# Ledger of designs, part 66: designed miniproteins, single chains, continued (2)

Each design is a single chain, and the fold is of that chain. pLDDT is the mean over its residues in the fold that is shown.

## One batch from the design tools (miniprotein)

Design m6428
Fold by ESMFold2-Fast:
Structure m6428 (fold): chain A 81 residues (1-81)
Amino acid sequence: APSWFELLEEAKRLVEEAKELVETDPERAFELLREAVRLAQEAYLQALKDKISKEEWEEFLKLLREMDELIRETADRLRAL
């Protein structure tokens, strides 16, 4: 199974791809954002299952905050269309 870190990195990759598609393919951009949120949720469940350390939880929360900001920025751009 993928690690929580691999799931969050993939989620971030999908948000970056969605950001590039906002102007040219907003429907695809929205689908990618939905998949990124799903992967972030899977990362959280995987982290719980793996009983990650306190230090790993601090890293998880930092990455999740960065992801949330990117998702909000991209979603705001989609809403403006």
Scores: mean pLDDT 84

Design m6429
Fold by ESMFold2-Fast:
Structure m6429 (fold): chain A 82 residues (1-82)
Amino acid sequence: MKVTVELYNDGRVVVYIEGKKVDEFTLPQGFGPEDIKKLIEEVGGKIVQEIFGGGKTVITAEFKDLEQAEKFIQRLRELASK
């Protein structure tokens, strides 16, 4: 499962699974690309690409299945709620 995360400089995060937008939220101040990468690795995802440009960072990761991808998205949502 290919997951793409767009993190904007204002904290806005947009998540895609296989190119389809599945979620959008805002992270608290102080969270950045490294925090997202740690969550990906904790749930067993593999980071395959990181691109910076236009005031955003785009991180693409591979997950073994939809269950792991959804677990990652749930962890991101929990961060957005704090």
Scores: mean pLDDT 83

Design m6430
Fold by ESMFold2-Fast:
Structure m6430 (fold): chain A 89 residues (1-89)
Amino acid sequence: GLEKAREALRLAEEAIRLAREGRAEEAARLLVEAALLLAEADPSRVLEAIGLALRAIGIALDAEKNREEASEEAIELAERLVELARELI
């Protein structure tokens, strides 16, 4: 399980970097992958992880309308995914 949690952590940290650069759509794509990896790493939290993945999809859709707001949302979601991944490591 640890390998998937570590990969999710790496993707979430990269997503924070991309979002801070205003690359919200790219950040959101990494956050979907990170959330799905967390669902595989901790099946007891699969519903929470699915909810976070759906939120990441919403951020990607919002990035087409408002990139600045989507970037802020991506940072908040990425920080949550970092916390969850660190709990599993």
Scores: mean pLDDT 85

Design m6431
Fold by ESMFold2-Fast:
Structure m6431 (fold): chain A 91 residues (1-91)
Amino acid sequence: SNEDLELLLKLLLAGLTASVLVLEGALAKAAPEHRPRLAELLERARRLLEEARRLLEEMTEENIEEVYEEVLRIVDEVTRIEAEALALLRA
């Protein structure tokens, strides 16, 4: 149902918010040589979170499935950002 899909979208947005907070924490503790790359990754993640927020704010019953697909694309991109950040911190 649309109510279940709306709840799922809100949970995905909460997950994206948590990812940004984790990246902010990583940047704060990062060695100086890793900070420029982590700052770029964080900025990209913040833009994606704001895109997801706009999509949910502009969501209607008519476009909810399209919004869901777009938010999943954003989640995939943030997951790639987290993987890059993790690889950088392990280097």
Scores: mean pLDDT 88

Design m6432
Fold by ESMFold2-Fast:
Structure m6432 (fold): chain A 66 residues (1-66)
Amino acid sequence: VTPQEALRAAFEARYLAHQYKSDGKNKEKADKLEEAARRMLEGVQNPEDIEKAYAEAKKLIEEAKK
């Protein structure tokens, strides 16, 4: 996974988390998406875990889509 792909996934997860918080719905999903984004941003600094963090973030993003 490239750093650019990781950053894109992190921003996508944060965007979805913000939408859930703004609607006052699904706080648990919003919290999970923010955690995934945080881990992806940290993954850019620690490439050894980047693939796992990316896969988890993508799974959470897909689950958020319904």
Scores: mean pLDDT 70

Design m6433
Fold by ESMFold2-Fast:
Structure m6433 (fold): chain A 54 residues (1-54)
Amino acid sequence: SEFEALLGRMVALGLPPKVLAEAVKLRHLPVEELVEKLLEMGLISEEQKEQLLA
């Protein structure tokens, strides 16, 4: 699934467990919206957003 692929990319980028936990809470959203929410929350950078959506 796209969500599982996203989690794999988050782990590969070395994102902390708290960010992964927030992604799991938001798993009902499309990947693009989920990543936008993480950015809006200040949990990831613009560069990390680009890497996750690549």
Scores: mean pLDDT 85

Design m6434
Fold by ESMFold2-Fast:
Structure m6434 (fold): chain A 63 residues (1-63)
Amino acid sequence: MSPEELREQGKKLYEQAKQALAAGDYATAGALYSRALNLFYEAGDEDGYQAIIDDLQAQSVAA
């Protein structure tokens, strides 16, 4: 896959993770966040990677 394809897949999974989280499906949200994080890492998308880390840190503080 190209880095562009990895970024687009990461964005889709990130959106799905946020939707699952809003629905209270924490198991699905966690799995989708992990997959999106890996895709952004492989793509070299530091901004996308950091956005997920920031979201996870916010959840850790709230929990």
Scores: mean pLDDT 78

Design m6435
Fold by ESMFold2-Fast:
Structure m6435 (fold): chain A 56 residues (1-56)
Amino acid sequence: SAEELYRQGLRLYAEGRLDEAIAAFERALALDPDFERAKRALGQVLAGLGRHEEAA
């Protein structure tokens, strides 16, 4: 489910596995495009990588 992918993304982010975390959040949004928590988490990960333009 989108919620499970979101939680997986949070765990991967905490482990420093940033590319896998991004993929998990993108998969969550593919299942639920209105999932605001996943959108915010993805934006924060991309911002942390210095990729603000890609997050916009």
Scores: mean pLDDT 77

Design m6436
Fold by ESMFold2-Fast:
Structure m6436 (fold): chain A 69 residues (1-69)
Amino acid sequence: MDNALRLAIDFLRTYLKEGSEAYKKLDPEALAQLLRDVFGLPEEVAREVAELVKTKGVEAAIAYLESLL
């Protein structure tokens, strides 16, 4: 799980570096699916990250994932 968490954090940090436009194009449902299927995050964690990205932004989602390390 730690490796999956680190990969997900790096992915989200890439969206922060690309700026708000890249972030706005990120579909929360597609993000949850990608985090679960590609990065191997648990479904509950993937859903929470997608919700945080939608409601509070990418930085809040990164902080949540870092809290699980």
Scores: mean pLDDT 73

Design m6437
Fold by ESMFold2-Fast:
Structure m6437 (fold): chain A 76 residues (1-76)
Amino acid sequence: SMSLSVEEAAKLAEEALKKGDDYEAARYAGDAAISGAREGRPELGAEVAEKVAKESKDPRAKEMALGAAEFARSTL
């Protein structure tokens, strides 16, 4: 969600990964990238998205998370 902090988005992404909900984890990776940029913590947003990309088994979710990581890195 747009109102999530980067830390809350990170927690939700990790919980989704643990459940095998790779697509939901990738969605939260996007939230983390946006929130990290907004909060002046783009490195944390990038780390969350990179973690989802590395741990995700779904190719679509992996690609979405990589895109989120690239976006977060572009805000550095």
Scores: mean pLDDT 84

Design m6438
Fold by ESMFold2-Fast:
Structure m6438 (fold): chain A 55 residues (1-55)
Amino acid sequence: GAAQALAWAKLAAEDPVIMRVAEHDSGLTREEIEALAASGDPEAALAALQRARAR
């Protein structure tokens, strides 16, 4: 859900190993993931993951 998407983005922003895995698995860039973590918006994080998965 949205809360898990935001938690995922925040974890990735704090750990470079998690960030590399997150970029690879989601198709989002480091910059996109860091922006989602900084926004604190669970709905935006979920929407970004859904868009990346649709590619």
Scores: mean pLDDT 80

Design m6439
Fold by ESMFold2-Fast:
Structure m6439 (fold): chain A 70 residues (1-70)
Amino acid sequence: SKKEENIKKLKEALEELGITIPEELIEEAAELATNKDIKSILEKAKEARKNEDYDTLLLYGLAYKIALEE
């Protein structure tokens, strides 16, 4: 499925950068990206920034990029 493809893309990008993120969060980000839910991605990114969780912020930045690619 497109969601599974996007999960793999996110996992590979995070692994290359040496960043460990819970699989459930990666799956959520991939689902939002697959559905092109830009509003939810940006809300999640804002929350991560507020919490100074820069790893999660990067995850949602990657999800945003995937969401914009058709």
Scores: mean pLDDT 86

Design m6440
Fold by ESMFold2-Fast:
Structure m6440 (fold): chain A 68 residues (1-68)
Amino acid sequence: VEAVAENLRKAADVLESLGLTEQAQKIRETADALLEAYKAGDEEKVQSLLEKGFETDREAERAAAEHF
């Protein structure tokens, strides 16, 4: 889970470098929420946030492709 949150933050850094600041911030917020839920032991919330992270990543990929 911590590795997943770190990977999401790295993806956000890439999006920021592309000028997609809104998408980058959204991914960072998801990564932070995921890490917080994991530390709280809320397994159901962790699962929900992982699914949201995958959806957000797909949308970020689509936004990046549309820009380039």
Scores: mean pLDDT 71

Design m6441
Fold by ESMFold2-Fast:
Structure m6441 (fold): chain A 72 residues (1-72)
Amino acid sequence: MLSERQRRIVEAARELFSKNGFFNTTSRQIAEAAGVSLGTLYSHFPSKLALYQAAFDVSVEESKEQARKSLE
């Protein structure tokens, strides 16, 4: 489950990447759109690529691992 702050960051990343593209979007712009500091953004997502994956590609491996842990 994403926290409210993580969800805002992911939503801001998705919107900005969709409007401006990956190369024209900065982590700072995503942080400002989400209403968080750049440090807070990096504490949840260590790279711009991690933000991109969270915005457009929920790891199937992570989803399977969570389901596996729930069955234990």
Scores: mean pLDDT 71

Design m6442
Fold by ESMFold2-Fast:
Structure m6442 (fold): chain A 55 residues (1-55)
Amino acid sequence: MEEEEKKKKEEEELKKLAEFVSTEAHDFFHSLPESEKPKLHEALGKILEELKKAF
């Protein structure tokens, strides 16, 4: 039961981390060829979803 309280804090920190990483990665991917940007943007979204499941 105490695990639920811990999970709430982890979820909140995960959201902040995911948002930070997403922003930084977005800047990096903007340096890539235009033809690759749409696919990478979609892949980033899937990675974020998997990251949420990992917790």
Scores: mean pLDDT 68

Design m6443
Fold by ESMFold2-Fast:
Structure m6443 (fold): chain A 50 residues (1-50)
Amino acid sequence: SEQQELEELKKRAERLREEARKTEDPLERDILEGLALMLESVRDITLKNL
């Protein structure tokens, strides 16, 4: 379950970064990148606790 959750967080962060690359709106880009960083941080914390 933890391994599957880590993979989901990775995939969601990658999708958010892809959407950030597609947007022409700087505010949307910042929000999407911020959300991706949040998911990456959650994944990193979870990995350290395994």
Scores: mean pLDDT 84

Design m6444
Fold by ESMFold2-Fast:
Structure m6444 (fold): chain A 91 residues (1-91)
Amino acid sequence: AAEGAEEAARGGTRAALGAKTGKGAAAGAGGAAAGAGGAFEAEKLGDAEGAARAAEAAAGGAEAAAREGGEEARRGAEEARRGAEEARRAA
């Protein structure tokens, strides 16, 4: 769960950095922050369901960034989605 949320947060960061617009960058960064926070709390508190929800938020933000354009943003969205699926399977 925590590992999947961390992967989703990294994907969100990549999507934010690869976004072609400020709106996309903000969405990716917001997702990355959510994922990172969820990973930290899951590791500290053992909240696998919380980590899965945070990873899903990270994937959503990364996907929003990808919709604004950019090949790296799309790669970040794919990475974040894989992290979210991993976190969900661990929950």
Scores: mean pLDDT 78

Design m6445
Fold by ESMFold2-Fast:
Structure m6445 (fold): chain A 86 residues (1-86)
Amino acid sequence: MTLVETFRNLTPEQKEKLLKEAEALRKRGYDVEVKEEGDTLTITIGNLSVSQVIARVLRAIGLGLDGYDVKIQFDGDTLYIEVDLS
């Protein structure tokens, strides 16, 4: 399963934290691609386990409960999560 996470309107601190999370996943052997566009990060992760997918969905739901705009879509073998932190 492939995950595509897009985070919009990131602070520098939030961006650094997400980049460190992406690097940690690369070190664990996941296929991780990061696209940085100003205050937007798109993180693509291949070969996720079911538990990793669940953890990322729960994080996104938590952000939605905190009042951020969150969109979750499943299409084929790819899960898309978009979060607006504005």
Scores: mean pLDDT 83

Design m6446
Fold by ESMFold2-Fast:
Structure m6446 (fold): chain A 51 residues (1-51)
Amino acid sequence: KEEKLKEIEKLIEELKKLREKLADPEVSKKVAELARKIRKLRKELGIEPEL
């Protein structure tokens, strides 16, 4: 579970980098995909998902 927390932190950092480029449709798609992965990892840790 500690490794899952580390993965979530890494994904959040990637999300923050991509947020600076949200004007690009392709980047927006990647942001949505990362948010989905973070939600899945949170669910596996027993944390309620963010919509």
Scores: mean pLDDT 71

Design m6447
Fold by ESMFold2-Fast:
Structure m6447 (fold): chain A 81 residues (1-81)
Amino acid sequence: SFEEAEKYMNEGIKAYKEGKYEEAIKKFEEAIELLESLPESERKRLALATAYKNLGKALEKLGKYEEAEKYYKKAKELDPD
């Protein structure tokens, strides 16, 4: 459900702001798993793009630059603007 994915996204953003980057990653990954299970739609595509961007930012904070770049590329493919 989008509502459940949004909950995990908000929890991930909160964890990120608190410097809890591993927790943020886990929450963003949970949101992505939920979104991937939903039928294709513009809302799903844009929500996944946002989740991938946020996951990338958290990975960068942990020095995982190669992994972060992979997710940034996925985000740009879904939402190039």
Scores: mean pLDDT 86

Design m6448
Fold by ESMFold2-Fast:
Structure m6448 (fold): chain A 90 residues (1-90)
Amino acid sequence: SEAEQLEKKGEEHKKKGEEAWKKGDYETAGIHYDLAGDYYLEAYKLSGDEEYLKKAAQSYALSARAYFAAGDYERAEESLKKAEELEGQL
């Protein structure tokens, strides 16, 4: 399905975020985790499956953590707000 294809893209970006985090490239990790969140959120919008909503919230939270580690407090706050907004829907 289209939702499954979006989930796959989210998984790929989550993996890229994890790889960047392991290398100490926290800014790149934040970008990939944020993109993973966006893909999972689109999968949720198409399917209504709350597991995608949970994955999106988790991905945005990981993005916020990565941006804080990078010293990018503005993007960290933005990702944190996205995570909190989605967690409020669960």
Scores: mean pLDDT 91

Design m6449
Fold by ESMFold2-Fast:
Structure m6449 (fold): chain A 66 residues (1-66)
Amino acid sequence: MEEKIKEIEEEAYKRILEAAKAGDNEAVRETAEELVKKLQELGISEEEAIKRAEEITVKAVLDAAA
């Protein structure tokens, strides 16, 4: 499970990073929402899934701005 979570999170990070670099705010939001849903499908609570998705989104957006 943890390995699958890490893979999904890394894929989401890369997709959000690319979208943020392109200025595509809609793609950033859609990818983050998709990540929350995928994490919930793996049995992660809503609160934890949202927290993890927000942390990844913030990290990717900040990295895109650097």
Scores: mean pLDDT 83

Design m6450
Fold by ESMFold2-Fast:
Structure m6450 (fold): chain A 80 residues (1-80)
Amino acid sequence: SAALARARALFEEGAKAYTEGDYERAAELFEQAAEAAAADPLLAEAYRLFAEAARAEAEGDRERAFELLGRALRLLREHL
């Protein structure tokens, strides 16, 4: 679907921003990805957790970010 293709593209942009250390931009992109993925509840929740992880990184809370990334990756595995 067009919405899920957009969600994936936004997620890929967010992941790029995250790896570049731009956590604020990553969080915004992951939130947009979650919104675009609304028709797929597990995917939307996983993307929302990636956004929360990016915010935790922006605040310097690496332990919280690691916890949230683990939860997001588990949901993505359940989606596949």
Scores: mean pLDDT 89

Design m6451
Fold by ESMFold2-Fast:
Structure m6451 (fold): chain A 60 residues (1-60)
Amino acid sequence: SRFQPLGQTSLTQIGDNYQVTGLGDNSALKDTDTGDVYSLSTGEIAIFDKNGNIVEIKYA
């Protein structure tokens, strides 16, 4: 898979997009194609498209 959750992170595919939720310490999403790492705060929800672009950020 292109996207790798790191630390306390939930990753769910919703259609063509990926919903990533920070659940605790060291929460992050790694794009294995680019090597880029997006760090998440606890309760942060970021939605990524299939190309690794952020389309929405929200907080619980």
Scores: mean pLDDT 85

Design m6452
Fold by ESMFold2-Fast:
Structure m6452 (fold): chain A 68 residues (1-68)
Amino acid sequence: DEELARHIAQLLEAAGVPRERAERAARLMVEHRDASDEEKRRALIEAGFSEEEAELAVRAFNVALTLL
């Protein structure tokens, strides 16, 4: 939800992803939270994120889950 998305966005911003892109990636990760890591990466790439950004977002999602 909002807290999970916020943690993902914060982790992505810390990794150098601009706030706007980090927030969009975080929302996509929350929408696809029950999908596999590969499906999440593919969804991000389809939405216009780079392969590198997609990998960072999937890692950020998995880290953010430990903060809930």
Scores: mean pLDDT 84

Design m6453
Fold by ESMFold2-Fast:
Structure m6453 (fold): chain A 59 residues (1-59)
Amino acid sequence: SKEELLAEADRLLEKAEEYLKRAEELEKEGRKLEAELERGVAALLKAFANYLRKLAEKL
């Protein structure tokens, strides 16, 4: 349903924010490669959430 797609998109965005928060902490510790990997995961989660939102809008 449209509601299920939007709920899943919201969960993915929430998860992306968690990854960005971890990336910030890793960056502060000088763990730059690990921070970049966490940011990469966040970007993928946001892209998928945006896809689900666009899909829901067409239903």
Scores: mean pLDDT 89

Design m6454
Fold by ESMFold2-Fast:
Structure m6454 (fold): chain A 62 residues (1-62)
Amino acid sequence: MELSFEAVVRETPEGPEHVVVVRGSDGSAPVELSVEELDAMLAATDASASEADREGAAAFFA
């Protein structure tokens, strides 16, 4: 499966806002994510990825 990500900048009264549009190759409906929501998800994912990377490195050195 292939996912397409498209970054779009919106005009808002408080300044430009970045939005990410996610589309699936299987005909799934596109989903729009705000930068705030995306940042929160990336922060959570980064914590998980960092832990997995440390554990993987430790296992590799064993």
Scores: mean pLDDT 61

Design m6455
Fold by ESMFold2-Fast:
Structure m6455 (fold): chain A 100 residues (1-100)
Amino acid sequence: SEEEKLQKIIDIAETAIRLVRELLEQGDYEGAVRVLKGAVDTLELIAKDDPRIQEKVKELRKLVEEMESALAAGDFDRTREILEKAIELLQELIDEVKAR
């Protein structure tokens, strides 16, 4: 159902924010990027029919690509900066869905 789909989007985003924050506090940048990538992969599948959610998910995908590049370069400061931007965008996604 549509309501069930929207709740799954909220649950995925909220879980991703919590786990990414926990992993960042532990200095586990690889784990944080992996969690966020998994969440974005799942959101792309669930939200494919919603144009407004798709736009935010496309922005998250770009951030995932940027943070994977930063992580591969060993740039942990840049990786953290991009992860924090991704958390903000996930929160905006939650707020958008909850406003429906």
Scores: mean pLDDT 88

Design m6456
Fold by ESMFold2-Fast:
Structure m6456 (fold): chain A 65 residues (1-65)
Amino acid sequence: MREAASIASALQIEAAGLGIEAKVEIEGKKVTITFSEDTPEARKLAEYAKEKLEELGYEATVEFK
């Protein structure tokens, strides 16, 4: 199903609203999210996305620059 892709799209839109670039890579059941900046807002958004993805059975990893 496309649940991870939908979460990725929403995450990228919300990050853009904060002036941050978010890159999402989906490989099977693994999702890697990379933010262009390490900010409190980016961390909150990352934690929310990670929780949602893990509830759907995905493994989520978050990276900051």
Scores: mean pLDDT 78

Design m6457
Fold by ESMFold2-Fast:
Structure m6457 (fold): chain A 74 residues (1-74)
Amino acid sequence: MKETLNRALRGQLELLDETGLRSPPPTKEQIEKAEKLAEKYLDKEGRELARRLIERGHAEVFISSFKHIKKVHG
């Protein structure tokens, strides 16, 4: 599970780098929710990848991707 999540997060970062796509700034609630999900379910590498997505303004993308992966693989 953790490796599947880490792979998905790496792929999302690569896609965002290639497309130059920018999300609107995440709300404080979205950031807090994303951080709680990362702390609860991700290892050190996964938390670092999640932090980078949040810093790029993609907290909502992280939350949505995480919910999808958890639903399919949890």
Scores: mean pLDDT 67

Design m6458
Fold by ESMFold2-Fast:
Structure m6458 (fold): chain A 87 residues (1-87)
Amino acid sequence: VEELKKEFLEAARKAAEAYVAGDLEKAKEYEAKALELGKELKEKASEEEVKEVLAEALKIAAEAAVRAGDISEEEGEALKKKIDELV
C-alpha cells in the first residue's frame, strides 16, 4: 500500500506541475493516472489512509491553482483549511 500511496502522490504532483506549465493535455494524462491509482487505494487501504492521501493530493491541486493564477492565494489557503477539516 505504501508504494501505491507514493505513486498516487507522484502522479498528482506531476499533474499539478503540468497544469501550472499550461500543458493541459499532460495534466489530464497524469490526473487520469492518479484517478486509477486512487481506485486501487480505496480497495486496498483503510478509509483513514485514503482520506489522508486524498487530503494531500487536494492541497497539491489547490497550490497549483494559485500558482497558475486561477485562484487567489487567499482562496488557496481557504481551500487548504477546508481540506484539513476532512481529516
Scores: mean pLDDT 78

Design m6459
Fold by ESMFold2-Fast:
Structure m6459 (fold): chain A 55 residues (1-55)
Amino acid sequence: MSAEELAEKAIELASTLGEAARRVVEAELQRLFETGSEEDVKEAAEKAIKSLLAN
């Protein structure tokens, strides 16, 4: 998956847990898109997805 696709998937999964979770994940990934590398976004999104799916 691309960084954008992984980020969208992480945000979508977080939204199922509630608005607060979605806002935190979205804000973090947006920051990494602007200040970090594509690899940083992918890593953060994958970690978020794994955490969300484990709960």
Scores: mean pLDDT 77

Design m6460
Fold by ESMFold2-Fast:
Structure m6460 (fold): chain A 68 residues (1-68)
Amino acid sequence: SMEDAQAAYELGKKYFERGDYELAASLYKGAIRLDPNFAEAYENLGKALEKLGRYEEAEEYYKKAEEL
């Protein structure tokens, strides 16, 4: 549900703030899976991927966020 997507997204933000970018990225991907139109989840997944040095993948998710 969209509520479950929001919960995954909020948990992802907590792990991002702790510096656990791999787990944050996984949780943001979970949020996107539950709500494919969740623009903020795509944006924050991009940020987590940048922290992981995955710049090309981050750019793809930023573009997707802009299309939503």
Scores: mean pLDDT 89

Design m6461
Fold by ESMFold2-Fast:
Structure m6461 (fold): chain A 92 residues (1-92)
Amino acid sequence: QMKELEELAKKGNAEAALKLGEYYLYQGDLEKAIEAYEKALELDPDNARAWLNLGLTYEYMGDRERAIAAYRKALALDPDNEAARAALAALE
């Protein structure tokens, strides 16, 4: 549940922070989704999935520059990431 994810993220659980971001994205709260994904990446900066989700969230906000930067980081960490590659091709 949300309270459990918030508590775990506060205690430094990167997976909980990622799931919290996914929850906020599903609710349409893009600002809180970004905050949660940024927290996940602060805890685990090599998490390609968190970079991909952050890029997708920025894209939904219309922030093309930050979306591209996040997708590039996701692709640098996981070169076979089809979603990141497709997103970059569409934005560039």
Scores: mean pLDDT 84

Design m6462
Fold by ESMFold2-Fast:
Structure m6462 (fold): chain A 66 residues (1-66)
Amino acid sequence: MSILETATRALKSIEGVDEESAKKAAEAILAGNLEEAVKILQEAGVPEETARAAATLVARGAERLR
């Protein structure tokens, strides 16, 4: 199981986030672009506070798997 797959699954668990949005946000997080990930999640209907918290948690999780 790759870091990208794990990050995508975590983001997909957020209500309203589809697989495409989750994957794009996960890719942005792994590229080090947290603000882009938050923006993608907000476009999927996630509130900014929730999007930022989720993206931050996934980024920290991905760093630990490196």
Scores: mean pLDDT 78

Design m6463
Fold by ESMFold2-Fast:
Structure m6463 (fold): chain A 99 residues (1-99)
Amino acid sequence: SEVEKLIEEAKKLIEQAKKALEQGDLKKAIDLLGKAIDLLEKAIKLATEEHKEEIKELLKEVIELAMEVLRKSEDKELILRAIGLILRAIGLLYDIDLL
């Protein structure tokens, strides 16, 4: 399934982002989270009812990790990127509930 492939790739990117955060690489973490949310946005367009809960949990993880970047960063660009990802993930949580 195309949607299952998108979900699995997003999960891998989120785990890589967690590792980057543990290593203090905030820029790498935010880059990886951005790629994950792009895949989740594509997954939502293909999602059936069975996929909704997993996608919602992954979007919540993206929000939590982006908030961690926001808390740890003193870089204005990274702060703005983290805020942007949080807002995108919230929007996608709303969109998936309308499906």
Scores: mean pLDDT 88

Design m6464
Fold by ESMFold2-Fast:
Structure m6464 (fold): chain A 104 residues (1-104)
Amino acid sequence: MEELKEDVESLERLLEDFIAQAPTLTKEQLRAAADALVGAFRDIAEKLKEKNPELASEIQRLADEFEAKVREAIDAGDTEAAVKIMREGYRKVRELVEKALEEL
């Protein structure tokens, strides 16, 4: 699926932008940027839902987990923790998408 590769590339760009901007953003802006990243995880899960429902469910679970963790970090004012959480979330989602591409 060429579309999944494009989604991963778009997600990587969103992560790079989040990391670059995070130290200069307000809590509201950080929350919005984190929500955009988590939304991109969920979009990838939705695209996989029909073809690989187990993998889609796993990505959705990760999206929910990382949403909770990043919101806690942002609410605590810990921008470095928020960045670390989003890097780890991206890495895990990318690994799952790479597995989906091998199974198709």
Scores: mean pLDDT 82

Design m6465
Fold by ESMFold2-Fast:
Structure m6465 (fold): chain A 84 residues (1-84)
Amino acid sequence: MTKEEIINVLKEVFEKHGLKLVDIQLIEETDDYYLFRVRIEGDVPLAKLDEIVLEIGKKLGRPVAFAVVRRDEKYTEFVVAVKK
């Protein structure tokens, strides 16, 4: 699995759920995982992020975890860890 394949799945799932992706950045890569920082336009409820992360994990066939960095009326920022 490549970082490009992961980014494509992230984009596809966000678009499917009607989320406007502002930015995706690979912030860390190790032998065990990829870590991405994601910025989405608008305030995205945590329950919706949980649903989306579960779908991403199912599509990738890999464990996926997320943590919200910042959430306000303009942007939701979170990190996504994808196990290799």
Scores: mean pLDDT 84

